# Ledger of designs, part 70: designed miniproteins, single chains, continued (4)

Each design is a single chain, and the fold is of that chain. pLDDT is the mean over its residues in the fold that is shown.

## One batch from the design tools (miniprotein)

Design m14582
Fold by ESMFold2-Fast:
Structure m14582 (fold): chain A 81 residues (1-81)
Amino acid sequence: SREEILRLIALLLRAIGELLEAEEALKRGRAEEAIAAAKRAIEFAKEALELAEKLGDEEAVETARKLIEEAEKLIKEAEKL
């Protein structure tokens, strides 16, 4: 439905927002804040992935997977601080 598509878009945007927050925290040397934001990004991206798979939206599935991968990379970089 259109409502489910809008919910998917909202989840993806929230995941992106958390990734941007994580990147900013990492640049400032704030490891705990970066890890927390990246974990929230993974949570939103996983919800988006489940919804995208249910809707058969292959492009959104790929986008959500990439967001999870980038958030996991940020966590690993923050753990080295």
Scores: mean pLDDT 91

Design m14583
Fold by ESMFold2-Fast:
Structure m14583 (fold): chain A 77 residues (1-77)
Amino acid sequence: SKLEKAEEILLQLAKMRELSPYMTDEQFITGIAVAGLQHGITEYVRDAAEKLLAEGKLTEEQYKLAIEAADRALELL
């Protein structure tokens, strides 16, 4: 589903940020926004982020950045 794809993308980018402490907040936000638009899942990013936060798979910080990415990408639709 599109929700499952959004979850997968968020987890991949969150893992990349954990492995690369040099990834800036802006790079993380841009990565999520671009991936969301390219995969047609922009409208599912918020729900995916909320679910992953509840499951302990995203930190509060990663969640907030994912929500900002979703909001920015939705303005481009």
Scores: mean pLDDT 85

Design m14584
Fold by ESMFold2-Fast:
Structure m14584 (fold): chain A 85 residues (1-85)
Amino acid sequence: MKEKEEYIKRIKELVERLLSPDPQERVRAAQELAREIFNAPDEVIKEVYDEVIEGLARAMQDPDFEVRVSAALALIAAAIKKRSL
């Protein structure tokens, strides 16, 4: 399914962007991850869940406060989605 492949790719790219040297880019990546997770089909979440949680757990230790807050919101989104599976 083309939509599933595009969602998986997008989410994985956002997890990689959480490692950006630019803190504003890391904030945007965490915010976009929260949005993509809420909108993604359950089958996509099942495939990317572990990678997303690992990336966001690292971002929760980020030196930038805004990155940590954005990562916390994305982590809550991922947890809510996992509960519905």
Scores: mean pLDDT 81

Design m14585
Fold by ESMFold2-Fast:
Structure m14585 (fold): chain A 77 residues (1-77)
Amino acid sequence: ASRIPELVAQLSSPDPATRTAAAVALGELGPAANTPEVIAALARATSDPDPAVRSAALLALLRIGGELAHRALRELR
C-alpha cells in the first residue's frame, strides 16, 4: 500500500524502463493494487508508445484482477 502512489507516479516517468518496472511492480502487488487510480494509470499505459510498457501494463491488469481491471481490459481493442 505505501509504495502504490510512488509506482503510479513512476508510470508517468520519461524513462520507458522506469515505466515498465512500475507496471511490473504494481502487477506483483496483485489485489492490493486494485484502486481506481492504479487501474486508470495502467489502462493509459496499455497505449504507451513503448511495447514493453504496454505488455507490462496489460499483464499488471490481469494480475491485479477485480471488476475495475476487468472493465479496463474489456475496453482494449
Scores: mean pLDDT 83

Design m14586
Fold by ESMFold2-Fast:
Structure m14586 (fold): chain A 94 residues (1-94)
Amino acid sequence: DAAAVEAEVERLVEEMSGEFLEEVRKRFPDLSEEERRLLAALVTAIRNGDKDTALLLRAELSRRGYLTPERIRGIGELINNESLIAAAERIENR
């Protein structure tokens, strides 16, 4: 549901610091501003423990083809999640 995705992205962007948005921009320079906003919202939902919103946003990123091993690694680094970093490395080495 595109409307539900956009509503959650708008809500989560309001919680983000300028420093965090700049970190996402520097880490994912190959994404458009809109794509980085969606990815930043996913990272924020994961950090907040909002499983339902994280699942919704992850499904949308996957549908758009944005979840590459390199980007999953970048997400893991932003949230300090060693398991996501290891999972991305396993996919790359397959």
Scores: mean pLDDT 75

Design m14587
Fold by ESMFold2-Fast:
Structure m14587 (fold): chain A 60 residues (1-60)
Amino acid sequence: SKEELIKQIEKDIEEFKKEFEKLLKEMKENKTPQEHIEAVKEEANKILEDAKKELEKLKK
């Protein structure tokens, strides 16, 4: 159902954010170059924004 899909996407977004924060912490601890960290952040933010837009469409 639409409601089940919305809940699944919301859960997936939350889990993605948690894993991404963990990845960023590990990258900083491993002294990954800042340019590399910024590229990873930009890619993840794009994924999150696209997912949020799809979620908003489903909630209409």
Scores: mean pLDDT 83

Design m14588
Fold by ESMFold2-Fast:
Structure m14588 (fold): chain A 67 residues (1-67)
Amino acid sequence: FGVPPSIKDKVSNETTSLAVAGSIWAVAGDLERAVELYREAAELARKEGKDRFAEALEEAARRLEEL
């Protein structure tokens, strides 16, 4: 599922940039890079106390890892 705009607007630029980069790499077919970027974004989100957003990113990375 998609992330609501309100949550995206409140998330740090660093975490958002990593998540966006992960999506770009996934579309390009480089799943290893995409997984790594999603994991980094999730870890940053957890450090910022954004547990819900971190969980969404972790799930995205897990799905790509499954491929």
Scores: mean pLDDT 73

Design m14589
Fold by ESMFold2-Fast:
Structure m14589 (fold): chain A 91 residues (1-91)
Amino acid sequence: AEEYLEKGLIAFGKGDYEKAIEYFKKAIEESDEKSKLRGIALANLGDALAKQGKYEEAAKYYEKAAEIYKSIDPELAEWLKEKAEELKKKL
């Protein structure tokens, strides 16, 4: 899971959002359902999708990340929910 998250972040930093999405999805598949790592991968997947203009999908992944973060970091969970709502306004 960590290896795919790292590869996704490197691809995202290079502007390769398609490859970043692929790696973040693999990180999610290998992570435990309620882990902080899954929350990080879900939020970064949302960011990569938003960079591609896929606002509806990005909002869904921010909401999934927020659900994980609500018990780990409630402030980050609130912020991710706000990001999802702002993206929905662009639809």
Scores: mean pLDDT 83

Design m14590
Fold by ESMFold2-Fast:
Structure m14590 (fold): chain A 120 residues (1-120)
Amino acid sequence: SVLEAIAAGDYEKAIAEAEKLLAKDPNNASAWFLRGEAYLKLGEYEKAIEYYEKAIRLDEEAGDKLGLALSLANLGEAYLKLGEYEKAKELYTRALELDPSLGKARRGLEEAERKLKEKE
């Protein structure tokens, strides 16, 4: 599965499996999210952004608040990796509004705020 390939560090296999899922159902939000995760792990942040934005749109249409929070947090990580700290902060804040327990978003927000203070 895509998730098993990501867990194993086989990101190329994860991408190929996600693409197979999306060929059958382009509205599979989880497949877009996991494709984004694989590209994020490969350091291809712009591609990760595109795929997380597709997952976000689908999660919003479905009313999936937890899926939306996860996608926003991962989109924030992609922007953080690109040095876009203001955008990362905005996205992590939105993720925490949807899921205050999301540790990844909390840690990412702290890092983005730390980076912004380094500019002052």
Scores: mean pLDDT 88

Design m14591
Fold by ESMFold2-Fast:
Structure m14591 (fold): chain A 68 residues (1-68)
Amino acid sequence: SAERAEIEQRLADYRALRDQFTPEQQAVLDEGEARYAQLDPTDVAALRAVHAEFDRRLLEIAQAEYAA
């Protein structure tokens, strides 16, 4: 599906850039990878929910760093 392809592309982008993130962001990315590995690859709703959660957490870390 288009949605799955978009999420998979976003994950590929995060993997390519992992070493450019902060240690806190890298920990979130590593936790996300572990959660994605546990998902049924046909369950797009679960994939969407996990992606939304980890994308939000990365954004919250970035916002906190700029607010400090």
Scores: mean pLDDT 77

Design m14592
Fold by ESMFold2-Fast:
Structure m14592 (fold): chain A 73 residues (1-73)
Amino acid sequence: SALTEAGRAALLRIVDEQAEELKKRLEEIKEKAKKEKWSEEEENKKLMEAFVDAVVELGDRVEAALAELKAAA
């Protein structure tokens, strides 16, 4: 396969880091919603925006990592 053990570890790290970052963003949104007394609709909108952003960011990070792995091969 084209992926080394280090390459596989790097991709798994990206997934883990993005998952942890998303969890933190969701908790920050919930805390801000309580503090600023957002409506449930506004809170849900912000939570959905965070999920969409996380998916886009994950895709970009994986693409960049794969490009680096190809350049290093």
Scores: mean pLDDT 83

Design m14593
Fold by ESMFold2-Fast:
Structure m14593 (fold): chain A 101 residues (1-101)
Amino acid sequence: MKEVSEKAVEIAKKALEIAEQAIKQGADLSILHKALDIAMRALKLAGKEVLTELIGIVLRIIGLIYDYELNPPAYNAAATAALNKQLAELEEELKKLEEEA
């Protein structure tokens, strides 16, 4: 149980990093929405001890989506492709964790 919560935090932190990279590099808004989905699913697996940290990560990604909508970056297709690959790898880690929970 504690190990599942720790892995959930790690997955959510990686999702936040991908979301931050999406804004910095001008990836598609869909990257931010996928990162939010992964972070929300990680939050669902979490124990009480990490709940505040995971809520903070989710709120941060929501803030990044808001910033993107107000000031969209110049589109970068290569960044979108690279970050989609990172999200797919992260989603496989999350699926394994969901099977352990």
Scores: mean pLDDT 86

Design m14594
Fold by ESMFold2-Fast:
Structure m14594 (fold): chain A 72 residues (1-72)
Amino acid sequence: QAVEPLIKALQHEDQDVRQAAALALGKIGDERAVEPLIKALKDESEDVQQAAFIALSEIGSERAQKAIKALE
């Protein structure tokens, strides 16, 4: 799967592209996406923030879990 292009898409100017990229990265479950998704939790779009939260939950690494707990 194309992890690197999806990580770049998290910085796209279109929020729909960023949201789709975050959800796709969550389904892939690659650890390389964790830090980019943590940044997406602060995105200006609530839809992108929610997609990043879901993606981090699906990846489930220790770093992803700590980032999610910091929001609660």
Scores: mean pLDDT 83

Design m14595
Fold by ESMFold2-Fast:
Structure m14595 (fold): chain A 72 residues (1-72)
Amino acid sequence: DVKELLEKAKQLRKLSILYDAQGGLYMMAASAYEIAGDYTEEAEKYRKESEEYDRKGQELYKKAQELEEKAK
């Protein structure tokens, strides 16, 4: 019911925030490798990881919103 939907939505929002934060950390790592110059492969790898984490975070966020809308 309403309380279960809101509680599940809250957990999904928490996960979304963590995925977004992790994506940000990977992006900072990619930028650091780019600035250093000789680490193109590492920079590319972390940039891709950042994009995947951001995508997953957005999916979790959308699921949370859907549950919140079902609740009210």
Scores: mean pLDDT 86

Design m14596
Fold by ESMFold2-Fast:
Structure m14596 (fold): chain A 82 residues (1-82)
Amino acid sequence: SMEERRERFRELVGRALQAVLAGKKDEAISILEELRKEFPEFQEEVDRLIALVKSMPEPPSDEDIQRVAEEAVRLLQRADAL
């Protein structure tokens, strides 16, 4: 269903953000690659988020985390069109 598909999308985005917050950059990228595979219609937005996560220093600053969170919120807002 569309509801189950939207919930899955939110779950994967949430897990990726949790990985970013935990400093697990490679895990976050893997989750986002799974999101891209399951939701090819959002490939451009997910690829942008992957690039942003890859560009973050280790450890990330609060500003880096905020930028990732802002892009994730935009992606979630677009997913509301599912």
Scores: mean pLDDT 82

Design m14597
Fold by ESMFold2-Fast:
Structure m14597 (fold): chain A 99 residues (1-99)
Amino acid sequence: MKITMSGSGSVPEGGSQTLTAQLSGFSLSDYEVTWYRKAPGLPKEKIASISADGKTKTYNPLVKGRVTISQDKAKNTAYLNMNNIKKEDEAEYTAEVKK
């Protein structure tokens, strides 16, 4: 089972970036997708999650209103769209799936 991520890179403050997680060996219809971030010197933080049915989305209060989570079941891909990027958004981002 594997998750392939793309769309990471440096962006200017106030810009926008979409992170992509394509699932292999997992179906988005069966798993919750959760996005995490880890900044140097800080603990790993849960940023956003989307339920298997796509109906329930949860966001960390620190990013609420600036981040949108979505999925494309036909492509078996989850997305994290970040808008109005701040310096504190500079972190390693990872996607995880849960049964």
Scores: mean pLDDT 74

Design m14598
Fold by ESMFold2-Fast:
Structure m14598 (fold): chain A 71 residues (1-71)
Amino acid sequence: TAAARARGEAAYAAGLAAAEAGDYRTAISHFKEAVVYFLEAGDPAAAERAAALGAEAGRRWEEQTGKVELA
């Protein structure tokens, strides 16, 4: 739905902003939210992109904290 897509885009943008600020844990949370909303919108390609950025944020968070933690 259009509402689900709008929420996915908002979460995706929030994830990008958090990653740019170096807050990778928050970025991971937002990208996971974006995946859920994009799947609800019927957009698996957008969900895949959000999942890929979430994985990248996870690697950056591991680098930043020195801890390995499953998301």
Scores: mean pLDDT 81

Design m14599
Fold by ESMFold2-Fast:
Structure m14599 (fold): chain A 58 residues (1-58)
Amino acid sequence: MEAYRQSLLDKIAAMGAEAAGLSPEQVERMLRAAERSQSDDWLKQAAVEALQAALASL
């Protein structure tokens, strides 16, 4: 289970890094989609934090 969760977190980190190259409007749209996601709360929170960090860097 831990290895699977770490794999998902690594993918989220990669997504956040990629989002740093996007426009603020695109990152905000992704953030809204992540916040409205039906995913597990830990996964959703990780995605939101990664996207918020990318947006703050823009």
Scores: mean pLDDT 73

Design m14600
Fold by ESMFold2-Fast:
Structure m14600 (fold): chain A 67 residues (1-67)
Amino acid sequence: GEEEAFELIKEALLKKGLSEEEAEKVARQVIELLKQGRGDQAAALLMSHGLSAEEAKELVEKAEKLL
């Protein structure tokens, strides 16, 4: 569900060196974009925080399956 998608995205951002507060904030923004069908914008946001294009695409696809 949404909680599992949120935790998945947050964990990926923490591994890229974001603080707990920033990772939580960005993860919430990503979930909101995915709920609006804005997967491309969600991937771009993840890439702006240090994920590669491939990492961002894979993470978006996994999160969408959990929503």
Scores: mean pLDDT 89

Design m14601
Fold by ESMFold2-Fast:
Structure m14601 (fold): chain A 110 residues (1-110)
Amino acid sequence: VVKKEGLIDYLADELIERFNLDVSKEELKEAIEKEDFSLLEKNIPNEELRNALIELIKLAVEFAEEYDGKEIEKEELEEEIYERLKKKFGDILSDEELKELARKLAEAML
């Protein structure tokens, strides 16, 4: 069963760890839910990286909203996420990186 809350929790943890964000997990979770990315503007000075991350977060959250409460096989969920990621980020990320990201997002949603 897909859980939007699981994805938001995972995204908050990953952003804090990867970018050493000086914010609380709860504050970041609220910001993601409200699509208020001002915290990322303060903590990620590279505009291109920040914009790519915001688009990735929005795509992942929109996907989790569409599938929230639905029963789906992990492999099918991974493939659906992979196709959406490839369409948006296929020119930035390698196929292997896209597959790994899709797998991690699927695990967070289940």
Scores: mean pLDDT 79

Design m14602
Fold by ESMFold2-Fast:
Structure m14602 (fold): chain A 73 residues (1-73)
Amino acid sequence: MEEELKKAAERDIKIAREEADRLAGQNPVMAERIRKLIEEAEKLLKEGRYFDAIVVATTALMLAALERRRLAR
């Protein structure tokens, strides 16, 4: 379970970072907010708090998805 949670957290953080990079050109303020959440998730991951890292990374992904939906034409 621990190894699976760690891999899930790492994957979610990676995807969130990619989504923040995609938003950086369209909404740099939102991209920066998402990057701060990613930094928090990475800190939690380093601390071994894998579930908390997943929650924060998922929040970052949700914000990115909502912003992309808002920007879609």
Scores: mean pLDDT 83

Design m14603
Fold by ESMFold2-Fast:
Structure m14603 (fold): chain A 102 residues (1-102)
Amino acid sequence: MAEELGKEAKELALKMGMDEEAAEQIGLAVKYLAEGDVEKALEYAEKAHASPNPMAHVVGDLIRNTLEVLRRDAPADTSEEEVAREAAELVLKMLREAAEAV
């Protein structure tokens, strides 16, 4: 479920040393990616990037860059909703790997 993915992303962001506000923005960005709402996902990724926390800047950029790469490389008939869901899964996988590495 999109809400569960967002909650997991927030928990991983907290484990990586982000503050509560930045972690909540990352969680909401992943939630909206999983729902296929690219506009809201990018809005929350930008809010996380505005955080004074350096890791929030990196993860906000990661969300944007992952979405851009998948959109560019997807077949022309792939919906934005499908690209957004794939981006949510890849971002979450990368956050899990990063949290385990520390």
Scores: mean pLDDT 82

Design m14604
Fold by ESMFold2-Fast:
Structure m14604 (fold): chain A 69 residues (1-69)
Amino acid sequence: GSAEAEKYLQKGNELFEKGKYEEAIEYYRKAIELNPTAEIYLNLGRAYEKAGKLDEARQYYLKAAQLVE
């Protein structure tokens, strides 16, 4: 992936660890826009789940599963 996508992913992870789940979602979405990977979709699913958005979490988990072999 691009260095920019990796910076957004890292920022999303930092925000997730701080419990700032909606902010983490925004940075994960920026990362996925640049480099759509199963790992970033999985992180989006986890962030939506922690934010209590279970339907969105399920959709992103399914998308992550579809991107792996």
Scores: mean pLDDT 86

Design m14605
Fold by ESMFold2-Fast:
Structure m14605 (fold): chain A 58 residues (1-58)
Amino acid sequence: AEELARETVEKAKAAIAKYPELAELIIELAGQELRDAGVPEELVREAVEELRKFAEEV
């Protein structure tokens, strides 16, 4: 779960860096992917929060 969440976050960060105008869509898709994979809601929230903070920096 934690490993999958980390991989998904890293891929989403790369996508946001390449397409910052799509950051909101990328974050939504990453969150849904984690939920579909059965990742606990707490880890999904942490991943989404990390991605939102990253998007603010690009």
Scores: mean pLDDT 80

Design m14606
Fold by ESMFold2-Fast:
Structure m14606 (fold): chain A 82 residues (1-82)
Amino acid sequence: MEFKPGEKVKVKSLEDGKVYEATIYSDKPLKPGDKVYIIQDPKNPENPYVIPAENPHAESIIKALEKAGYKNLGEGEVLEKA
């Protein structure tokens, strides 16, 4: 099973074990077990974005979002479709 860019997935934080419903911010689909960065939207903190950890542009995207007020919550693992 795979999840398309822009779909919502459940992601478990590897830092605190919290499960988030997150929107995939990627040009590639994700699968259960994939590692992601969880990026919290200050205007919608309950529904963050997830960026694939293997994306070579992840660090640049995260830095740009942090300058815009988003918060990097660290790594997570994709569980299932939300």
Scores: mean pLDDT 82

Design m14607
Fold by ESMFold2-Fast:
Structure m14607 (fold): chain A 73 residues (1-73)
Amino acid sequence: SMAEEKIKEAEKHLKEAEEALKKGDVETALRHVREASEYAKEAIELGEGELKERGEKLLQRAKSLAHQAAELM
């Protein structure tokens, strides 16, 4: 489904953001967090039940990474 594709894209960008933060690349991390957040929001809008819940968890993870990255600026 389209919601599943959005979840997969959000997960990919979150992984890239985590790797960038480990390297101290805050700019790259924030770019990937922004992309992950948008894909997660789309998954929430398109998904129902478990897919919507997965999107909400990914959005919370993106928000947590954004706060962590902002503290390093």
Scores: mean pLDDT 87

Design m14608
Fold by ESMFold2-Fast:
Structure m14608 (fold): chain A 56 residues (1-56)
Amino acid sequence: STADVLEALRKLAELKRLGVPDEELEKIWNEVLAAPSPAEARAIATEALERAKARL
């Protein structure tokens, strides 16, 4: 859905704001783009953001 795509993009923007290294961010972006559905793309971005926050 459009909402899942927008939330995935919001979470990727937050990862960039948190200072995640460009190479790690690119890897996450590629995983999001390769996701089989918008819902899975959102889940991948969500998990990546939660992992990044846990490291801070």
Scores: mean pLDDT 83

Design m14609
Fold by ESMFold2-Fast:
Order: C-alpha cells, then sequence, then structure tokens
Structure m14609 (fold): chain A 69 residues (1-69)
C-alpha cells in the first residue's frame, strides 16, 4: 500500500539522518582532538551524503502522503 511505502521511506529517512549526525559528531570530535585532516574531511563528506539521502527519502514519503490525501 502507499501508506506502507510512505512509512518505509520515513524509516529510511530516519536511519540516514542518524548516520549523518553520527559522522558529523565524529568529524567534530576529531577536529577538537587535532586529528587527521583527511579523516575529518571523509567523515564530513559521509555526513553530507547521508543527509542528502535522508532528504530524498523524506521527499518520497511526503509525495506518497499527498497521494493518500
Amino acid sequence: SLEKKAKEYEEKARESEALAKKYEAEAQKLKEEGGDPGLISGYSISSVGHRVEADLYRRKAEELRKELE
């Protein structure tokens, strides 16, 4: 059903958002510790990637929710 698909995308959005926050926190911690700039950049890029994925899944869920209205 459209409702089930919307819930699945909402769940995927939450999972991707959690990963984005995790990698953002790791990057921040490494910056504070004076860690490797390449590793900090890697975590920052991963965080952005997961944030973009979360936004995409959220939009897909919203489109399905509109179809149910």
Scores: mean pLDDT 87

Design m14610
Fold by ESMFold2-Fast:
Structure m14610 (fold): chain A 68 residues (1-68)
Amino acid sequence: MKEELEKEKEKALEELKTLDPEEALKEVKKVLENGLPVLEKEQSEKLKEVLENLKELEAYLEELLKEK
């Protein structure tokens, strides 16, 4: 389960290296905003893991932008 989500995260990070970090962060924030109401409604453990991974990705991208 977590291994599969971790692979998706690593794949996304690799793709992000070819993208502008600001654009990537904007897309991640948009997904979190649009997805959050549905995720909370479901109360699913799987959905909580996806949300956690997206939040970690958001934090990582924000740190990249601050260092630049």
Scores: mean pLDDT 62

Design m14611
Fold by ESMFold2-Fast:
Structure m14611 (fold): chain A 91 residues (1-91)
Amino acid sequence: MEKAEELIEKLKNSKDPEEQVRAALELGRLKHEKGAETLIELVLDPNASPEVRLAAVQALAAMGHEKGREALEKALTDPDPEVQEAARAAL
């Protein structure tokens, strides 16, 4: 499997928020297209922990991905203030 596919699987299947955070940030560094789609889903997922949503916002910002911009704009209204600030910094 490509490294990005392994990271996407960890994001989707891990029950450890710390592992999900690490996978999200590494996907952002790799700037992988499929990774961007999963990160967008996590930013928009109210069931994801604030730490995971924050990492997904930071990863999308690092990627500079056009599709990620809409998710970052949605993150401006996230209930977590750290997620809101990260989205503002990314836009």
Scores: mean pLDDT 78

Design m14614
Fold by ESMFold2-Fast:
Structure m14614 (fold): chain A 64 residues (1-64)
Amino acid sequence: GRRFAIDLIARNLGLSREQAEELVRFYEENGIPLSKEQVEELAKKFGLSPKQVVGALKAIETLL
């Protein structure tokens, strides 16, 4: 469920619960972006690599 996705993403990526919830909310509103530029902007915002962002969004998809 949503809470479990937030907890898992926060712990695995070293994000705050607030940051993890924001990433889950991004997926709920937008899905997984196909644009490299959109992935790179998310990576900068959260202090992650593009690969970590895509991996996190894929994990969120399977948990929701």
Scores: mean pLDDT 83

Design m14615
Fold by ESMFold2-Fast:
Structure m14615 (fold): chain A 62 residues (1-62)
Amino acid sequence: SPLDVLRELAARVTDPEYQARLDELIKEFEEAIKKGDTKKAFEILSRISDVLAEAARREAAA
């Protein structure tokens, strides 16, 4: 499922700050999906994508 893919990507992030941010966003995404709020789910998914990209850039620069 898309949620399992997001969790797998998040598990590759080693920085505790980005891990905490991703955990919060993934929980909010699950809640939005359960409530049927597709607009909010897409907004949260966009934020997850941004955090994952930030974490990847930081790791690549190290």
Scores: mean pLDDT 80

Design m14616
Fold by ESMFold2-Fast:
Order: C-alpha cells, then structure tokens, then sequence
Structure m14616 (fold): chain A 115 residues (1-115)
C-alpha cells in the first residue's frame, strides 16, 4: 500500500543518504498533492537525493505534461519566486502553452544550478 511504500522510501533515503526524515516526508506529500503516483514520487525523490539533475528534470517534465492548469500554477508558485514569470503563466491561453512555459522555467532553473 502507499503508506507502507512511503515508509520504506523514507527509511531508505534517511539511512542511505543521510536525508532528514521531515524533508523526505515533505517532498513525498507535496508530490502526492500534485497527483503523482508512488512510482513517480520514488523516482523523483531518488534522483533528487543522488543529485541526478538530468534524470530529475526529465521526470519533472513528464509529470508536468499530465498536470491540470491549477496543479501547474501551484507547482510554479511553489518553485519559482519571480512574480512576473508567475503572471505570464497565469495568462497562458491554453494548457499546452502553460505546460511549455513551466518546462521552459524548469529547464532554466536546472541550468542555473549547474552554472
């Protein structure tokens, strides 16, 4: 079940990678709130913990492609601090355009982490 799998993932991330339990729980709960499956959550958390930014970016792009407008705007507000960028996203005329803009911001953010 999800709770049992969640506990196994938390224990593994804390024991093997020295992550704080509360940090792993917050990540899992947030991704669940976006409608991510356990398998998606597991891959995202593991990639993030390893610092595998390329894999993490690809997993997040796949998640973004299946999110609703409301979920995409929630994701953007949580991860991007720039008010002008958020306004641009809120004014996107279609779900497809919103997905493309969020992916663009995500790619720029990840590039900034390696530069």
Amino acid sequence: NMEEKKEELIERMTSELGMKRESVEIQIDYLESLGASYEEIKEIVEAAARGDLEKLLELLKELIKRLSREQLLRFAREHFADAAEIERLENAPSLEELQELVIELLERYFKSLTS
Scores: mean pLDDT 77

Design m14617
Fold by ESMFold2-Fast:
Structure m14617 (fold): chain A 79 residues (1-79)
Amino acid sequence: MLFEEEEAASAAVAPLVPELVALAEAAGDPELARIAARAPHSALATELALAVVIATTEDPRVRAAARALLDRLAAAMPL
């Protein structure tokens, strides 16, 4: 069921919220901070936000952190 899938996805994202907040603070990007605040409500929005960061950031450390978070999100949702 869609509700059950969304709840499972939100539960997978919840432990990553502190890392997302730290990434947003390090990037100094208010858009990233807004997305990080919404992380527990949407796994899809979190994945899209991380993909945008990977594509747009000039800082290789921020890019590596975003990729690591995306990989951790994927690993937390094996289905």
Scores: mean pLDDT 65

